# Designed miniproteins, single chains, continued (2), part 47

Each design is a single chain, and the fold is of that chain. pLDDT is the mean over its residues in the fold that is shown.

## One batch from the design tools (miniprotein)

Design m5619
Fold by ESMFold2-Fast:
Structure m5619 (fold): chain A 90 residues (1-90)
Amino acid sequence: SMEEFIRRVLELYRKALEELLANEPDGKVREVLRLEIEYIELKLNGELTEEKVIELREQLEALGEEAVAKVNAKLHALTSAALARLLAEL
């Protein structure tokens, strides 16, 4: 199902973000990783509200585009092959 697929993708991303956080020395990049993990955990638990999305977005914007871009690049590198396999199972 689509809900099952979305849950598997979110769990994949959460695991990858946790691995990145465990090995990240840069303080701003660590903060981006923590905010991204919070977003995914709230979404998985059905606790993600529009107000919380706005709050998290504002916190990410305050950390700057460079730190966010670094996290996105690392996340794509860790997840792209696994995500492609999940998509092929649809």
Scores: mean pLDDT 87

Design m5620
Fold by ESMFold2-Fast:
Structure m5620 (fold): chain A 78 residues (1-78)
Amino acid sequence: MIEKIEVVTEAETEEEALKKAIEAIEKKTGNKVYSMRRVGNTTYLLLKSDKTLTFVEIKISKEGGKYIAKATAMVIPL
């Protein structure tokens, strides 16, 4: 069964918001980042284990005086 995980983080800097989102996804999945690609305001992650593949899309926007990272993860069992 495919599991969807959504995380929203906020911080005073873009890099801190991104870091918090990545840490939240790693904590929820128990997996660590295998690969990362950043294209503009979107970061794509692959987390891999022997039991699952997790695809993550993180979009960062500036709203008010802070940065918001919205992460969507799709956990696919192997």
Scores: mean pLDDT 82

Design m5621
Fold by ESMFold2-Fast:
Structure m5621 (fold): chain A 83 residues (1-83)
Amino acid sequence: SKLDELVDRLASEDDAERVYAALGLAVQMGTAPVEEVKKAFERALKDERAKEPLGIALSLVISDPTTPEEIKKLAEEYRKKLE
């Protein structure tokens, strides 16, 4: 899926690609089904290199007032798992 592709790109050696993937993931989280978002987060958590850009994506989703409440709560939960 596009979410899986974005998660893979979070672990990129290219800083610009990681930031782009984080922004893309934040946008997709606002529109994707909750179950797809959960699968993407669980996959990203397994790769240590993906954790920093995932943290950026989660912070963007949490800060966006248009983010659905269900997705915002999920993002807050996963941000705690990165600590």
Scores: mean pLDDT 78

Design m5622
Fold by ESMFold2-Fast:
Formats: C-alpha cells, structure tokens, sequence
Structure m5622 (fold): chain A 70 residues (1-70)
C-alpha cells in the first residue's frame, strides 16, 4: 500500500515537466498495473481508481472498495 503510493508519487515527480494531464495518466496507468499485479480484478481496480477522482457515485463506490480492502 504505502510502497505503491510512494512509487506513484516518484513517477509524478519525474514527469513534472510533462503536461499535468500526461503525468496524471502515467500515474493512473502504473497504479492499475501494480494493483493488477497484486491480484485485484480489473473491474475492482477501475472502480477504485474512478472513486479517487470521479463524481459522487464513483467516489462512494471507491470508498466502499477501499474499506473492503482493509
């Protein structure tokens, strides 16, 4: 968990000179790969990522998934 977040931040820092949109996309794609490598289903990974930045419904779904992962 903490290692995943640290790695995502490091990549965001390394792409600081890129447009914010590209840096955000790279961080999201890497997060997806790391979560898939950890054995999470793709649907769960997508719901979790959408919950981080999505609308109220997507955020609620992401929070529910995050709580289930505790």
Amino acid sequence: MAALEAELRAIAEENKDSPPEEAKKLVTELGRELMEAAGFPESLVEAFLAGKEGDEEQREQGERIEEALR
Scores: mean pLDDT 60

Design m5623
Fold by ESMFold2-Fast:
Structure m5623 (fold): chain A 95 residues (1-95)
Amino acid sequence: SKKEKIKEYYLKTAKGFVDSVLKANLTPEEKAEAIINALKQIARVLEKYLSKEDVVNTLKEIKELIVDKFREAGLEDVAERVQEAADNLIKEIEK
């Protein structure tokens, strides 16, 4: 479906972006900020095309993917900061 294609596209985009941020010569704080800003941009785009429920579900999947990648890289503090910011963003959308 069109909905599934949009979800798949943004999951793939988020994966590519987190891989790029992990390789970038950035501080842990700058890495967290880059990801948090990207999540906000993705949320704004998804809200134009998807229902509130589908936006929330897609952001939860993207959150899990990003958090897992930062934890695998040993960047636990970045993972926790991203998780908190993503959870707050999801909560704002659910209101």
Scores: mean pLDDT 88

Design m5624
Fold by ESMFold2-Fast:
Structure m5624 (fold): chain A 100 residues (1-100)
Amino acid sequence: SAAEALRAAGEALLAALRDYAAGKASEQEVLTAYARFLHALGTVLATLDAATRARAQELARQIVEEISRAVKAVRAGDRAAAEAHLARLGELLEQLTAVV
């Protein structure tokens, strides 16, 4: 289903960000996973009623913010901040999956 594809893309994105933070993945691999996540999200959003779509879009906005914060923390060498933002990203991805 579109929702299963979104879950899988979100899990792959979180894994790519964790590997990037650990020095095991490139920023390009993160961008590729992010593009796949946005595509899966767009597919799911097209299937939702207006109220559910609004909630999913607000969660997506917060997810994008946390990805940006995690990447900035990794670039700055701030491991504690990176781990905190990745934990928050995981929580937001679970909330998104529960809504869709």
Scores: mean pLDDT 91

Design m5625
Fold by ESMFold2-Fast:
Structure m5625 (fold): chain A 57 residues (1-57)
Amino acid sequence: MKKEIEEIIKKGKELASKYGFAKAVMYAIEQAKERGFSELEILEIVMALLPVGKASL
């Protein structure tokens, strides 16, 4: 489970650098739903992709 989540996060960060945060989040949600992850697991992935520092969530 954690390996797949980490892979999604890593790929999401790559997409964020090319297409921005919104595209990364959309990708992560689609992958998580396809794999049958729960809403809480999807939230964890999204939070891991969120910018830090002056993060305005």
Scores: mean pLDDT 73

Design m5626
Fold by ESMFold2-Fast:
Parts: structure tokens; C-alpha cells; sequence
Structure m5626 (fold): chain A 77 residues (1-77)
């Protein structure tokens, strides 16, 4: 989980949103056996990714935002 979360942060900084989203999704999948604190960390990463996508002018912005919102909903469960 932590490895994927760190990689997601790096990709957000590099404006590689698809890669960041993939690593956050993998981190969330691994959270099934993790403590609540790990879920909070993934949720924070997703919020950071959402903010960076909203500031960008990429052609698939709406698609990526929908995927982030879906993962945020799952992280909130």
C-alpha cells in the first residue's frame, strides 16, 4: 500500500495522472487487510490527484475525475 501511495505522489507531481490513478487504485485494493489510517492516506492521495486534474487542461479530464470520485467513494466505505 505505502509503495503504491508514494509512487502515486510522484506521478501527480510529474502530471502523469493515469499512472497516479493506477497506483492509488492498487493501494486501495490492498487496503482490505490494512488499518483505517492506510485508508485515510489513500483518500488524501485521491483528493490531491483530483485537485491536480481539476487544474489541468487534459482531453480526458472528465473521465479521470469520474474514476477518482469512484475510488473516493470506495475509500469512504
Amino acid sequence: AIEHLNEAGRYIHQKKFEEALEHLEKALELLRDEPLSARVAVRQGLLELKEEIEKSDIPNKEELLKRVEELLARAGE
Scores: mean pLDDT 76

Design m5627
Fold by ESMFold2-Fast:
Structure m5627 (fold): chain A 63 residues (1-63)
Amino acid sequence: ASFSSEEEAKNYILETEQQILAIHKTKDGFEIYTSSKPSTPEEKASLIEKLNSAKVGDVINSD
């Protein structure tokens, strides 16, 4: 999935039931990659924290 704003990306992270594998921060927005596995609240919180410090070109995951 692709989003033009950080707020839209964060809302998707909170609402999705699927595990997020990676988030790519681009100059034009965010690309989110998911799996068929269920998400956990801890993974969601980690991803949101990493997004707050991410720079254009960064790939973020819950690892």
Scores: mean pLDDT 77

Design m5628
Fold by ESMFold2-Fast:
Structure m5628 (fold): chain A 95 residues (1-95)
Amino acid sequence: SDEDIAKKYREGFDRFERWYDTLSDEDQQRVDEAYYKLQMERIRLTGYPNALKVFEEELAELLNSIQPDTSVDEFLKRVKELLDKGRKAYKEDVK
């Protein structure tokens, strides 16, 4: 359900914030730019409920997978993968 996704997102975001606070100012900026792109994509998917649900589930998974030793480069790679999945889900929802 959307409520279950929201709960998982909140849990993942807590994990993300703890990891983020360990980063340098330079790395925090890189992460902020990537997270901003994720938020913009989430907004773009409003009105496409199947694509939005897939995107939000994948975002929650990404955030919950963060470990204290996760590199910024690994996080950015996973952000790109999530954005690509969002675009694919959007195309399938429209067709």
Scores: mean pLDDT 81

Design m5629
Fold by ESMFold2-Fast:
Structure m5629 (fold): chain A 85 residues (1-85)
Amino acid sequence: HMAEVTLTVKLKVDPSLHDKVKEAAEEIAERLRQHPSVFEARVEVEVDGDTVTVTITVRAPSKQEALRLAIAAAIDLVGKVIELE
């Protein structure tokens, strides 16, 4: 049984910090891909002015696993971004 979950997070971040947000997203994507339950993970970053849109996609053996992993990744990302401000 294969499941895919996508979460979208919008953050207001100073433009000078956008490269740091992209770096944090890359680290989170790498951690997700190394998780034993993850078949596929993507973290996509889109920038528009001071708005950063991060899309986290996780494919795992169950919807519950995929959702838990995606939510945990979103929490970690938001936490890292708050620390940058």
Scores: mean pLDDT 82

Design m5630
Fold by ESMFold2-Fast:
Structure m5630 (fold): chain A 83 residues (1-83)
Amino acid sequence: NDQRNRNIANILSDSYGFTPSERDDIYNALQGDPDSSVRAVDSIRRREGFSDIRRMSPSQSQTYIQSMADTVERDQQYRQQQQ
């Protein structure tokens, strides 16, 4: 779902202070691009710390980004249920 992936990419970008290019990498990673997933994880590692997040393969990076997206989506749904 393009709209879901755009919303999640915007939320993660706001949380980490990503550039528009890094936001596009998150969006493309959510669409299933392995190279964008590696770049997205690298952007997160750059902000969180390279020692705290291990280097990942493209498939591991995709799994990592999807897990983050699922967490963001659950948090959004929880907040909407409180309204």
Scores: mean pLDDT 78

Design m5631
Fold by ESMFold2-Fast:
Parts: sequence; structure tokens; C-alpha cells
Structure m5631 (fold): chain A 57 residues (1-57)
Amino acid sequence: GMETLERAVAGAMRGLTAAGAPVEAADAQSLVDKARATGTAAGNTAAHELERLLAEL
């Protein structure tokens, strides 16, 4: 549900910040794109989790 998506968004934002690429989230898809663009393990994990949750909506 929406709470799960909100948690995933928060997780992705934390992952991007830890990777040195803090961003303002416009939407969940923007976070996926930004997370993958970091090329880091943390960013890729966050992107995968977000994509999985978005696919279930």
C-alpha cells in the first residue's frame, strides 16, 4: 500500500544520501533513476526495492 511506498521512498533517499548524491524526491520513479545513476551497491539495492514495490501497485 501507500505506507510501503513511503517507506521505500525514504529508504531510497537515505541510500542516495549515503552514496553522496542527496536529492529532493519529485516522485518514486525519479528516485529509482537517481539511485541507479549513482552506480553504488546501496543505490542499486534501493532502486530494486522501489521498482519491486511500484510493480505491485
Scores: mean pLDDT 64

Design m5632
Fold by ESMFold2-Fast:
Structure m5632 (fold): chain A 87 residues (1-87)
Amino acid sequence: MSREMAEEAVEMVKEGRLEEAEELVREAGLEQSMRDLQQGAKDLGMDPRVGLAAATAAALGIKAGLSSEEVGQAATIAMNRMAKIQE
């Protein structure tokens, strides 16, 4: 996966296009990193879809070369978007 593709995938998660972003995570070989982050969210009692959105955004953001602050911001936006979709 190129840096540009990873940046586009982060925007997909921010838009609520989680399923499309998950396919890109799988193609990039980032599935295990995303699973590890998702397990952490589950252990904290987060809603499964909200935790998956956060984990997906974080894994893709790291791959895109985003700073720790930008990764945190992307994960937060993805979480808030997924929570609204589930309402």
Scores: mean pLDDT 77

Design m5633
Fold by ESMFold2-Fast:
Structure m5633 (fold): chain A 70 residues (1-70)
Amino acid sequence: DAAALAARLERARDIMLAIMDRHGVPADQRAAVEAAMDEALALVRRGEPQSAIQAKIQATTDLLNQALSG
């Protein structure tokens, strides 16, 4: 269900942004994570394959982990 997945990703996006804001992540790194999440949402909305969506979610998580480790 693309609508349920999109809603779940939007909630994850809000949580990720709140975590980054709480940790004082630099604006450029915050923008990179936000852009990656927006791309993941775009893939879901376009009905792209599950493998492409999962790869983008993983890339977004990797960027978030790098931003929080700084």
Scores: mean pLDDT 84

Design m5634
Fold by ESMFold2-Fast:
Structure m5634 (fold): chain A 89 residues (1-89)
Amino acid sequence: MTDEEFEEQKAEALASVPSQEELEEAIERLRRTAEEMVERLLREGREEGAEVIRRVLEIMINGERLTEEERKELEELLRKYAGDILSKL
């Protein structure tokens, strides 16, 4: 096998542990979603929801790597407030 093929197989074997690139993409996606939700919630006077989402953004801005559990918690939090956005479509 080439060194590249070996690295790919190694990454697949560690499928339970997200790659650094996958985590960075997930964080960037969550950050953009959170910023959009904060803007819309504030525009509609839903300051409580905006405050919760801002705390999520603060965690992302601190540059700390999210664990699998923290990532799931953020996704659940964003999903709860995404419902407010989707209900207005």
Scores: mean pLDDT 62

Design m5635
Fold by ESMFold2-Fast:
Structure m5635 (fold): chain A 94 residues (1-94)
Amino acid sequence: ARVEEERERLLREATRRYGTKLFEGARKRGDPRFQSLEEAERYARDLILGIEPGDIPGPLDPLGKEEAERIRREGRAAIERPVAELARALAAAA
């Protein structure tokens, strides 16, 4: 329960961080790929969860493989490292 709650919290944080970066980055370049911040956040979440960029609905063009893999790797690390540490601490306390 606690580990799952922390994972969900960190996933929400990573989703907002990468979704905002994607949306603002595209907007700055005049790239209409994302229609809204919510679309970019949904896209970032699905990338972090391991869905291939071409399989995620919404954007006009999917992200390139390197950029998508970077978001997945960094987003997953930001979630899995704290979750693993929490799980280890809980196991040691049992």
Scores: mean pLDDT 78

Design m5636
Fold by ESMFold2-Fast:
Structure m5636 (fold): chain A 77 residues (1-77)
Amino acid sequence: MVEEVPEEEHPKLVEKIEELAKEKVEEVKEELEKEKLSLSEMMKKYAKRLKERYEESNERGILASAMAKALKEAYKK
């Protein structure tokens, strides 16, 4: 899962991403409901922006996965 990160940032990154994902899901969920966009479409835009931000650190995979999981689970709760 979200454990493919340098040992130095391993535990901190996982916690930070999970918390960040929950916050972002709240914002994305409101936008998604307003615009009536499909979950996939919103995830594509979100993942792209996050991927570019974390591309240098190779964290993009972890952040994107956490966001996708949190968004899907929170939205379908």
Scores: mean pLDDT 57

Design m5637
Fold by ESMFold2-Fast:
Structure m5637 (fold): chain A 88 residues (1-88)
Amino acid sequence: NFEEAARREGEALADQIIDDAVSTFEKAVEIAKNAKSPEDISLAASYLVAGRLLLAIVEYTGSPEQVARARERVDPLIKEAEEAIKKA
């Protein structure tokens, strides 16, 4: 059944995008906390923007459960990255 296969592939893709979003926000946190230059802050901000775009794709395409799980994982990272950037 193509519809069942497409649903499973869609869920797998959404989970992959969630993992990519988490990894992207973790990178934003790492760069922001270790920032030594304005260029480092700009790079951290770029990762924060990229992570937010990935999160938006999950929010648009994912199930309510996937969205809730993504938010639970990324919201602390977004806050940490934003706070680190503001203190730089």
Scores: mean pLDDT 83

Design m5638
Fold by ESMFold2-Fast:
Structure m5638 (fold): chain A 92 residues (1-92)
Amino acid sequence: ATATAQALIVSGTAHFAAKDYASAIASFKKAIALLPSDSVLKAAAYHNLGLAYKALGDTANATAAYTLATAIAAATGAAALLATANANLAAL
């Protein structure tokens, strides 16, 4: 399922670039559902989900998504993702 989750993240990122935030959110949520809790890719998907919610002005859901991204990134040693997600969380 990792390849399918990666394809969904790519699809979500394309929707985000097109400013179709609703389709981006749907794709990232589908990717998250396919990935185990100890996956760096799941942390990346949560970070992207937070960016999409922030673009919609949904600060509450953006905060929740960034917090989950930081928790998984910290647990998996994904230092660059942890730093980026923490910076985005602090900027809310």
Scores: mean pLDDT 87

Design m5639
Fold by ESMFold2-Fast:
Structure m5639 (fold): chain A 68 residues (1-68)
Amino acid sequence: MTVNGREVMLELGGEEVLSAEEAGKLVAEALTKAGADRYGELIGRLVAETGEDLTPEEAADMAGELGG
């Protein structure tokens, strides 16, 4: 996905379904670590607000849609 005009590698491991809150936190941490900082926190919060249980892979895909 592209964040602030930069390609960000978002790799989330695991096969277990996460709550929306857990998925949002994982996305925020991954994007912040990749240099997205405040924007990563925003995307993670949006994922959490969907209220959908997501696998880590689905959470990464949703973050890509929201951030791209």
Scores: mean pLDDT 70

Design m5640
Fold by ESMFold2-Fast:
Structure m5640 (fold): chain A 119 residues (1-119)
Amino acid sequence: MELSAGARAAMLADALAEERGAHLAVADASVSREEAEAGARRIAETFKGQPVVVVALGSGAEAVLAIGEVLAEAGNPLTLVAGVNSGDAAAWEAMRAALERLERELGAETHLVAGETPR
């Protein structure tokens, strides 16, 4: 692993899923909102209201919001882990705002990790 934000987010998500006895799920946050919603619906259908720890691959704040909203509406207790590579202040601020909204409005547990930009 490259110590990228995605790698660090995945490692944290795995540890949190084990600690909480929750299911680990991977969601693609580098896609459109509609594709992210479809992915989140598949996770919700697979785990049917069970606790999930979701790692978001990619730094798309809009996709992460869509993932969190779908899983919260489906009734899955949600922990969401996202990562942004260092040096992308705009992506970091957008992701932080998205995660803060999910915590405030939906009661999700969220974690944002910084990583090194992969070469």
Scores: mean pLDDT 81

Design m5641
Fold by ESMFold2-Fast:
Structure m5641 (fold): chain A 84 residues (1-84)
Amino acid sequence: EKKEKALKKFEELKKKLEENLTVDKEEFEAFVEFYKALIEGDMEKAIELYRKMAMDVEKVPESEVEAGIEELKAQKDEIVDLLA
């Protein structure tokens, strides 16, 4: 029930992101998969996608990527609650 509401909100957010972000297709698709994994509660997939995006696309130092992953884990429940 909460998951279904979060997925519906995600579809609305995806549409708004498509209208407001001028990013390339690969970057946009990775972003969409990342948020979908967060909403579905698949933290392993979300972390893998975040690491890949930060390391391969943004060339962020590994130390900053690890800090971002820790923050993401801490905020997971808050993000799901905000979307439900």
Scores: mean pLDDT 66

Design m5642
Fold by ESMFold2-Fast:
Structure m5642 (fold): chain A 66 residues (1-66)
Amino acid sequence: SLEEKLREAYKQKLQEEIDKLTDEMVEVARAIREHADDPEAVARYQAEFDELKERINKLREELKKL
C-alpha cells in the first residue's frame, strides 16, 4: 500500500515533468518560426528542441518501467 502510493506519486512526478518539457518544446518550436531569418538562432533552438525531445523520451521509458 505505502510502496504503491510512492510509486503512483513518482509516476505523477514523471508525467508532470514530461508535460512541462512538452510545453517548453512548443515554445522552442514557436521561437524557431519567429527567428526563421536568423540561421544561428534557428540552429540553437533546433539543438534545444532535439535535447528536450530526448529528455522526454527518457522520462517516458522510465514511466513505462513503473
Scores: mean pLDDT 89

Design m5643
Fold by ESMFold2-Fast:
Structure m5643 (fold): chain A 99 residues (1-99)
Amino acid sequence: DQKQIDQAKKLVEEAVKFAEETIKFLDEAAKKLSGDPEKKKKVQDVRDEVLRAKKRLEELAKNLTAETVQQTGNAAAELIGKSQYGLKLAEEKLKEYES
């Protein structure tokens, strides 16, 4: 169904944009955590997970068809979830570091 493919394309664009903004925030958070290598590493590890999920979604989106729309949608949801988790983790680590 073309409507499902069009909706998936929009979801991919939104998920990728959110992930790019998230990666920028995680990179800045990691810089602020330079005095705590353990907290910095946790933020960097999540940043790398977000980047990996983003690359996977971008690869799936290159061949977006009716047969792959569900898989692509699932990958977009995973990227959004990992991005949300990354933001929360970075915020928590920054708060702990400032304490």
Scores: mean pLDDT 89

Design m5644
Fold by ESMFold2-Fast:
Structure m5644 (fold): chain A 99 residues (1-99)
Amino acid sequence: DVAKVLQEANNKFVKAVYDNDEEAEEWLEKELGIKRSELEEVRENRSNPEKYFEKTLELTLKILDRLAEKYRKEDEEAARLIEETKEMLLEVAEERKNK
């Protein structure tokens, strides 16, 4: 279920960024190769809304890329749906930048 996979990854990302949750940070590094330094870069930009948005988007897209790669051999359709989610986020982000 791709929705459950996306929800779990999102929950780990939120806990790591907002709560400094070490288990969430370890999960992201072990499962998706997201380094603590990348999470720290998002956190340090909290006081700058434009950079915070940019860094959050960059890391979210990286998470989606890693999830798609992980599922590509087990569930090609799930990988495709994750790629489509990435494309939708890029479109929304582009619209936000043009405001």
Scores: mean pLDDT 80

Design m5645
Fold by ESMFold2-Fast:
Structure m5645 (fold): chain A 77 residues (1-77)
Amino acid sequence: ADYARALEHLDRAIEAAKAGNFDEAVKHVSEALRAAAPLTPEQIAAGLKAVNAALNGDSETAVKYIEELRALVEARA
């Protein structure tokens, strides 16, 4: 796992989601999950909720779950 790379992508995902750039947010969440692999069930759940919120254009919910995923990844770093 590359936790430094995962955290960098999650920080970019948060900024993208706050800006309403949901395609970019989904891209960065996907890259973060790839870098953090192998994933815990909690990380998978947070990532899926973040992606679903971004695909629905829900900035507040997307940021919430990206921040949750970031905290879960940081705890493993």
Scores: mean pLDDT 86

Design m5646
Fold by ESMFold2-Fast:
Structure m5646 (fold): chain A 66 residues (1-66)
Amino acid sequence: MSPLVKEILAEIDRLVAENASLQEMRKFTADVLVRMYKAKLSAEEEKAVALAMARAIRELEERRKA
């Protein structure tokens, strides 16, 4: 796993722990997409980031509904 992917995954975990807003997650997602494009990540690395983002967004949404 690239250092960039490890950094992104750690930042996702931090945003979830801090109960970040969905707007903050949206801005972070846009930034991550640009960074991944510039770094030319593999399909496997992109999938790992996408799954982590989806999980984080679902958890934050569930906290707001509960």
Scores: mean pLDDT 80

Design m5647
Fold by ESMFold2-Fast:
Structure m5647 (fold): chain A 89 residues (1-89)
Amino acid sequence: MKKIKGKLGVALAPDGVLTLTLELSTKEDEILRIELEDAAGPRPLTAVIMREPKKTVSLPLAPAGRVRITVKSVDTGEVLDSRDVYLAP
């Protein structure tokens, strides 16, 4: 099977709004699951439907401290990218 390549950009505003920039190497529609992992473990944050190679999503985010944001393909279960973010630095 051909491997889908993705990239995740993360920007955090001081008001706790998390901006995610998602880029995929495929021209097919993909459903992405975005997970957040903190001291309590991994949990689902949102799902994003990708109809174009690049999409920006803004999410209100309440947890503070060090978290990992992970992007997975729903169809394959493959991890496309992951970023470590410090909330309220």
Scores: mean pLDDT 71

Design m5648
Fold by ESMFold2-Fast:
Structure m5648 (fold): chain A 71 residues (1-71)
Amino acid sequence: GDADVILRAYDLVLNGQEDEAVDLLMRTFGLTREQARYVLDHYFELLSGGKSRSEAAEESAELARLLREWG
């Protein structure tokens, strides 16, 4: 699902493949690069705030969908 894409993007960032993670979010959700970066930054912020990887991924996927509808 959409949350699984966020989890894959996170794993790409951990492997040093940040540009590939951004491109994955852009292609999957139809985001601009700036919006995709914002979604990744939000995901890391949720993790820092104590959310689990799965909870943060679901919330970040919802954010990505909202950005797609708004922009």
Scores: mean pLDDT 87

Design m5649
Fold by ESMFold2-Fast:
Structure m5649 (fold): chain A 92 residues (1-92)
Amino acid sequence: MDSKIKVKLEVDGRKEEKEFPVNLKGTELARLIGLLMYAGTVDLPPGERARLTVKINDKEEERVLGEGEAYPVALPVNIPDNTEVEIRVERL
């Protein structure tokens, strides 16, 4: 089977979709997700907050983050085939 990870990223109403060929371990995918979320929040002004939503297949997690906060992502070491990841960042 050809495994692929589809990543959907939405920041301030702009949508991007990318596919990655997969022999990524869960730790590598978690790092990628962390980098994408960091890119969405690094320029938050003082006192502003962002809502971050991460959906991995059928599991969805939501956090509200302020300036300098980080969202930890935990993934299994083995990633299922055809895993879809959706990341949404909305400024509040």
Scores: mean pLDDT 64

Design m5650
Fold by ESMFold2-Fast:
Structure m5650 (fold): chain A 95 residues (1-95)
Amino acid sequence: SLEELIKEIEEKYKEILELSKKFNELEETDKEEALKIAKEIEELVKELKELVEKTVELMKKENAPMSEIVRVESIEGMAIILLWEVKRSVEKLLK
């Protein structure tokens, strides 16, 4: 259902956010583990993007309100910004 897909998107975003916090904690103390977490975040963001695309397609077919579509797309945007911040930190760690 749409409700289950939206819940899955929200749960996946929470996982990305928690991993981002763990990355920030580890970037000064355990570089190798931080780099592994960064890769995991990248993979989860990719999965989230695919899930959002599928969910938005179903929302359009079911004539869901534009506000709900924008909300789901905003979660994707926030996850992409988090990944950009993580990648920027990774570049600094590799110097």
Scores: mean pLDDT 87

Design m5651
Fold by ESMFold2-Fast:
Structure m5651 (fold): chain A 79 residues (1-79)
Amino acid sequence: NIQKAFDLVLQGNDLIRQGQLYERQGDYQKAAQLYQKSGQLYQKSKDLFDKSNAKESSRATQTLLDLVKKKLQQVEQQL
């Protein structure tokens, strides 16, 4: 279900945006929680792209996963 996979990416992007707002406010705990949830949504999206053999979309979603993991690591170092 390609549409579901894209919807999950959009939801993950929204959570990243919210996490960045909390990070700017110094609320690293809340930012970490939002980045973790975003990572879960991107992982579910990637799994759906993989099932659909949507290789380019799966690769793009992996890049988003790598970015959220980096953001989470940076925020967790502030806790």
Scores: mean pLDDT 89

Design m5652
Fold by ESMFold2-Fast:
Structure m5652 (fold): chain A 95 residues (1-95)
Amino acid sequence: SVPSFADLDDETLDRILETLAKMPLPLRVYFLKSLPDLPVETQIALLRHLASRPELLKKIFEGVPKKVIDETFEKLRARNDPELDAVLDEVRKLL
């Protein structure tokens, strides 16, 4: 479980991610590169929410180099978590 995400409603989470989507490209790249350093439960919660909100996903990934996306996804898959892998497959279909 992710207590901070369990305590946030979908509207609050959307506002946080919408703010991230408005950040300059270098900060969005930094965020994506930092994803593998988060707990697996947090990674799953964030990516699942983004998969449910394709427009936010597209905005956050806008202009991010394919190499950065591929390296981030490879590091996330290295966790060898089936739930995380399923969410990553869904996110990749939307990109």
Scores: mean pLDDT 79

Design m5653
Fold by ESMFold2-Fast:
Structure m5653 (fold): chain A 61 residues (1-61)
Amino acid sequence: MEVVEEARAAMPLLSEEEAEEVERLALTVYTRQDDPSHAELVARAKERIREIVRRARERAE
């Protein structure tokens, strides 16, 4: 599953603040992923989404 799709599946586990951050990061990925000059920005956005989802899943345990 792609990082953004995995984050959507985890939405019920996210706080309101985390959900807002994930939406902003997902927008960055979708709008910038085809621009080579933003490859680093997109990579960091994907990593941040992964970290938020991981922490949310850890709380659900």
Scores: mean pLDDT 77

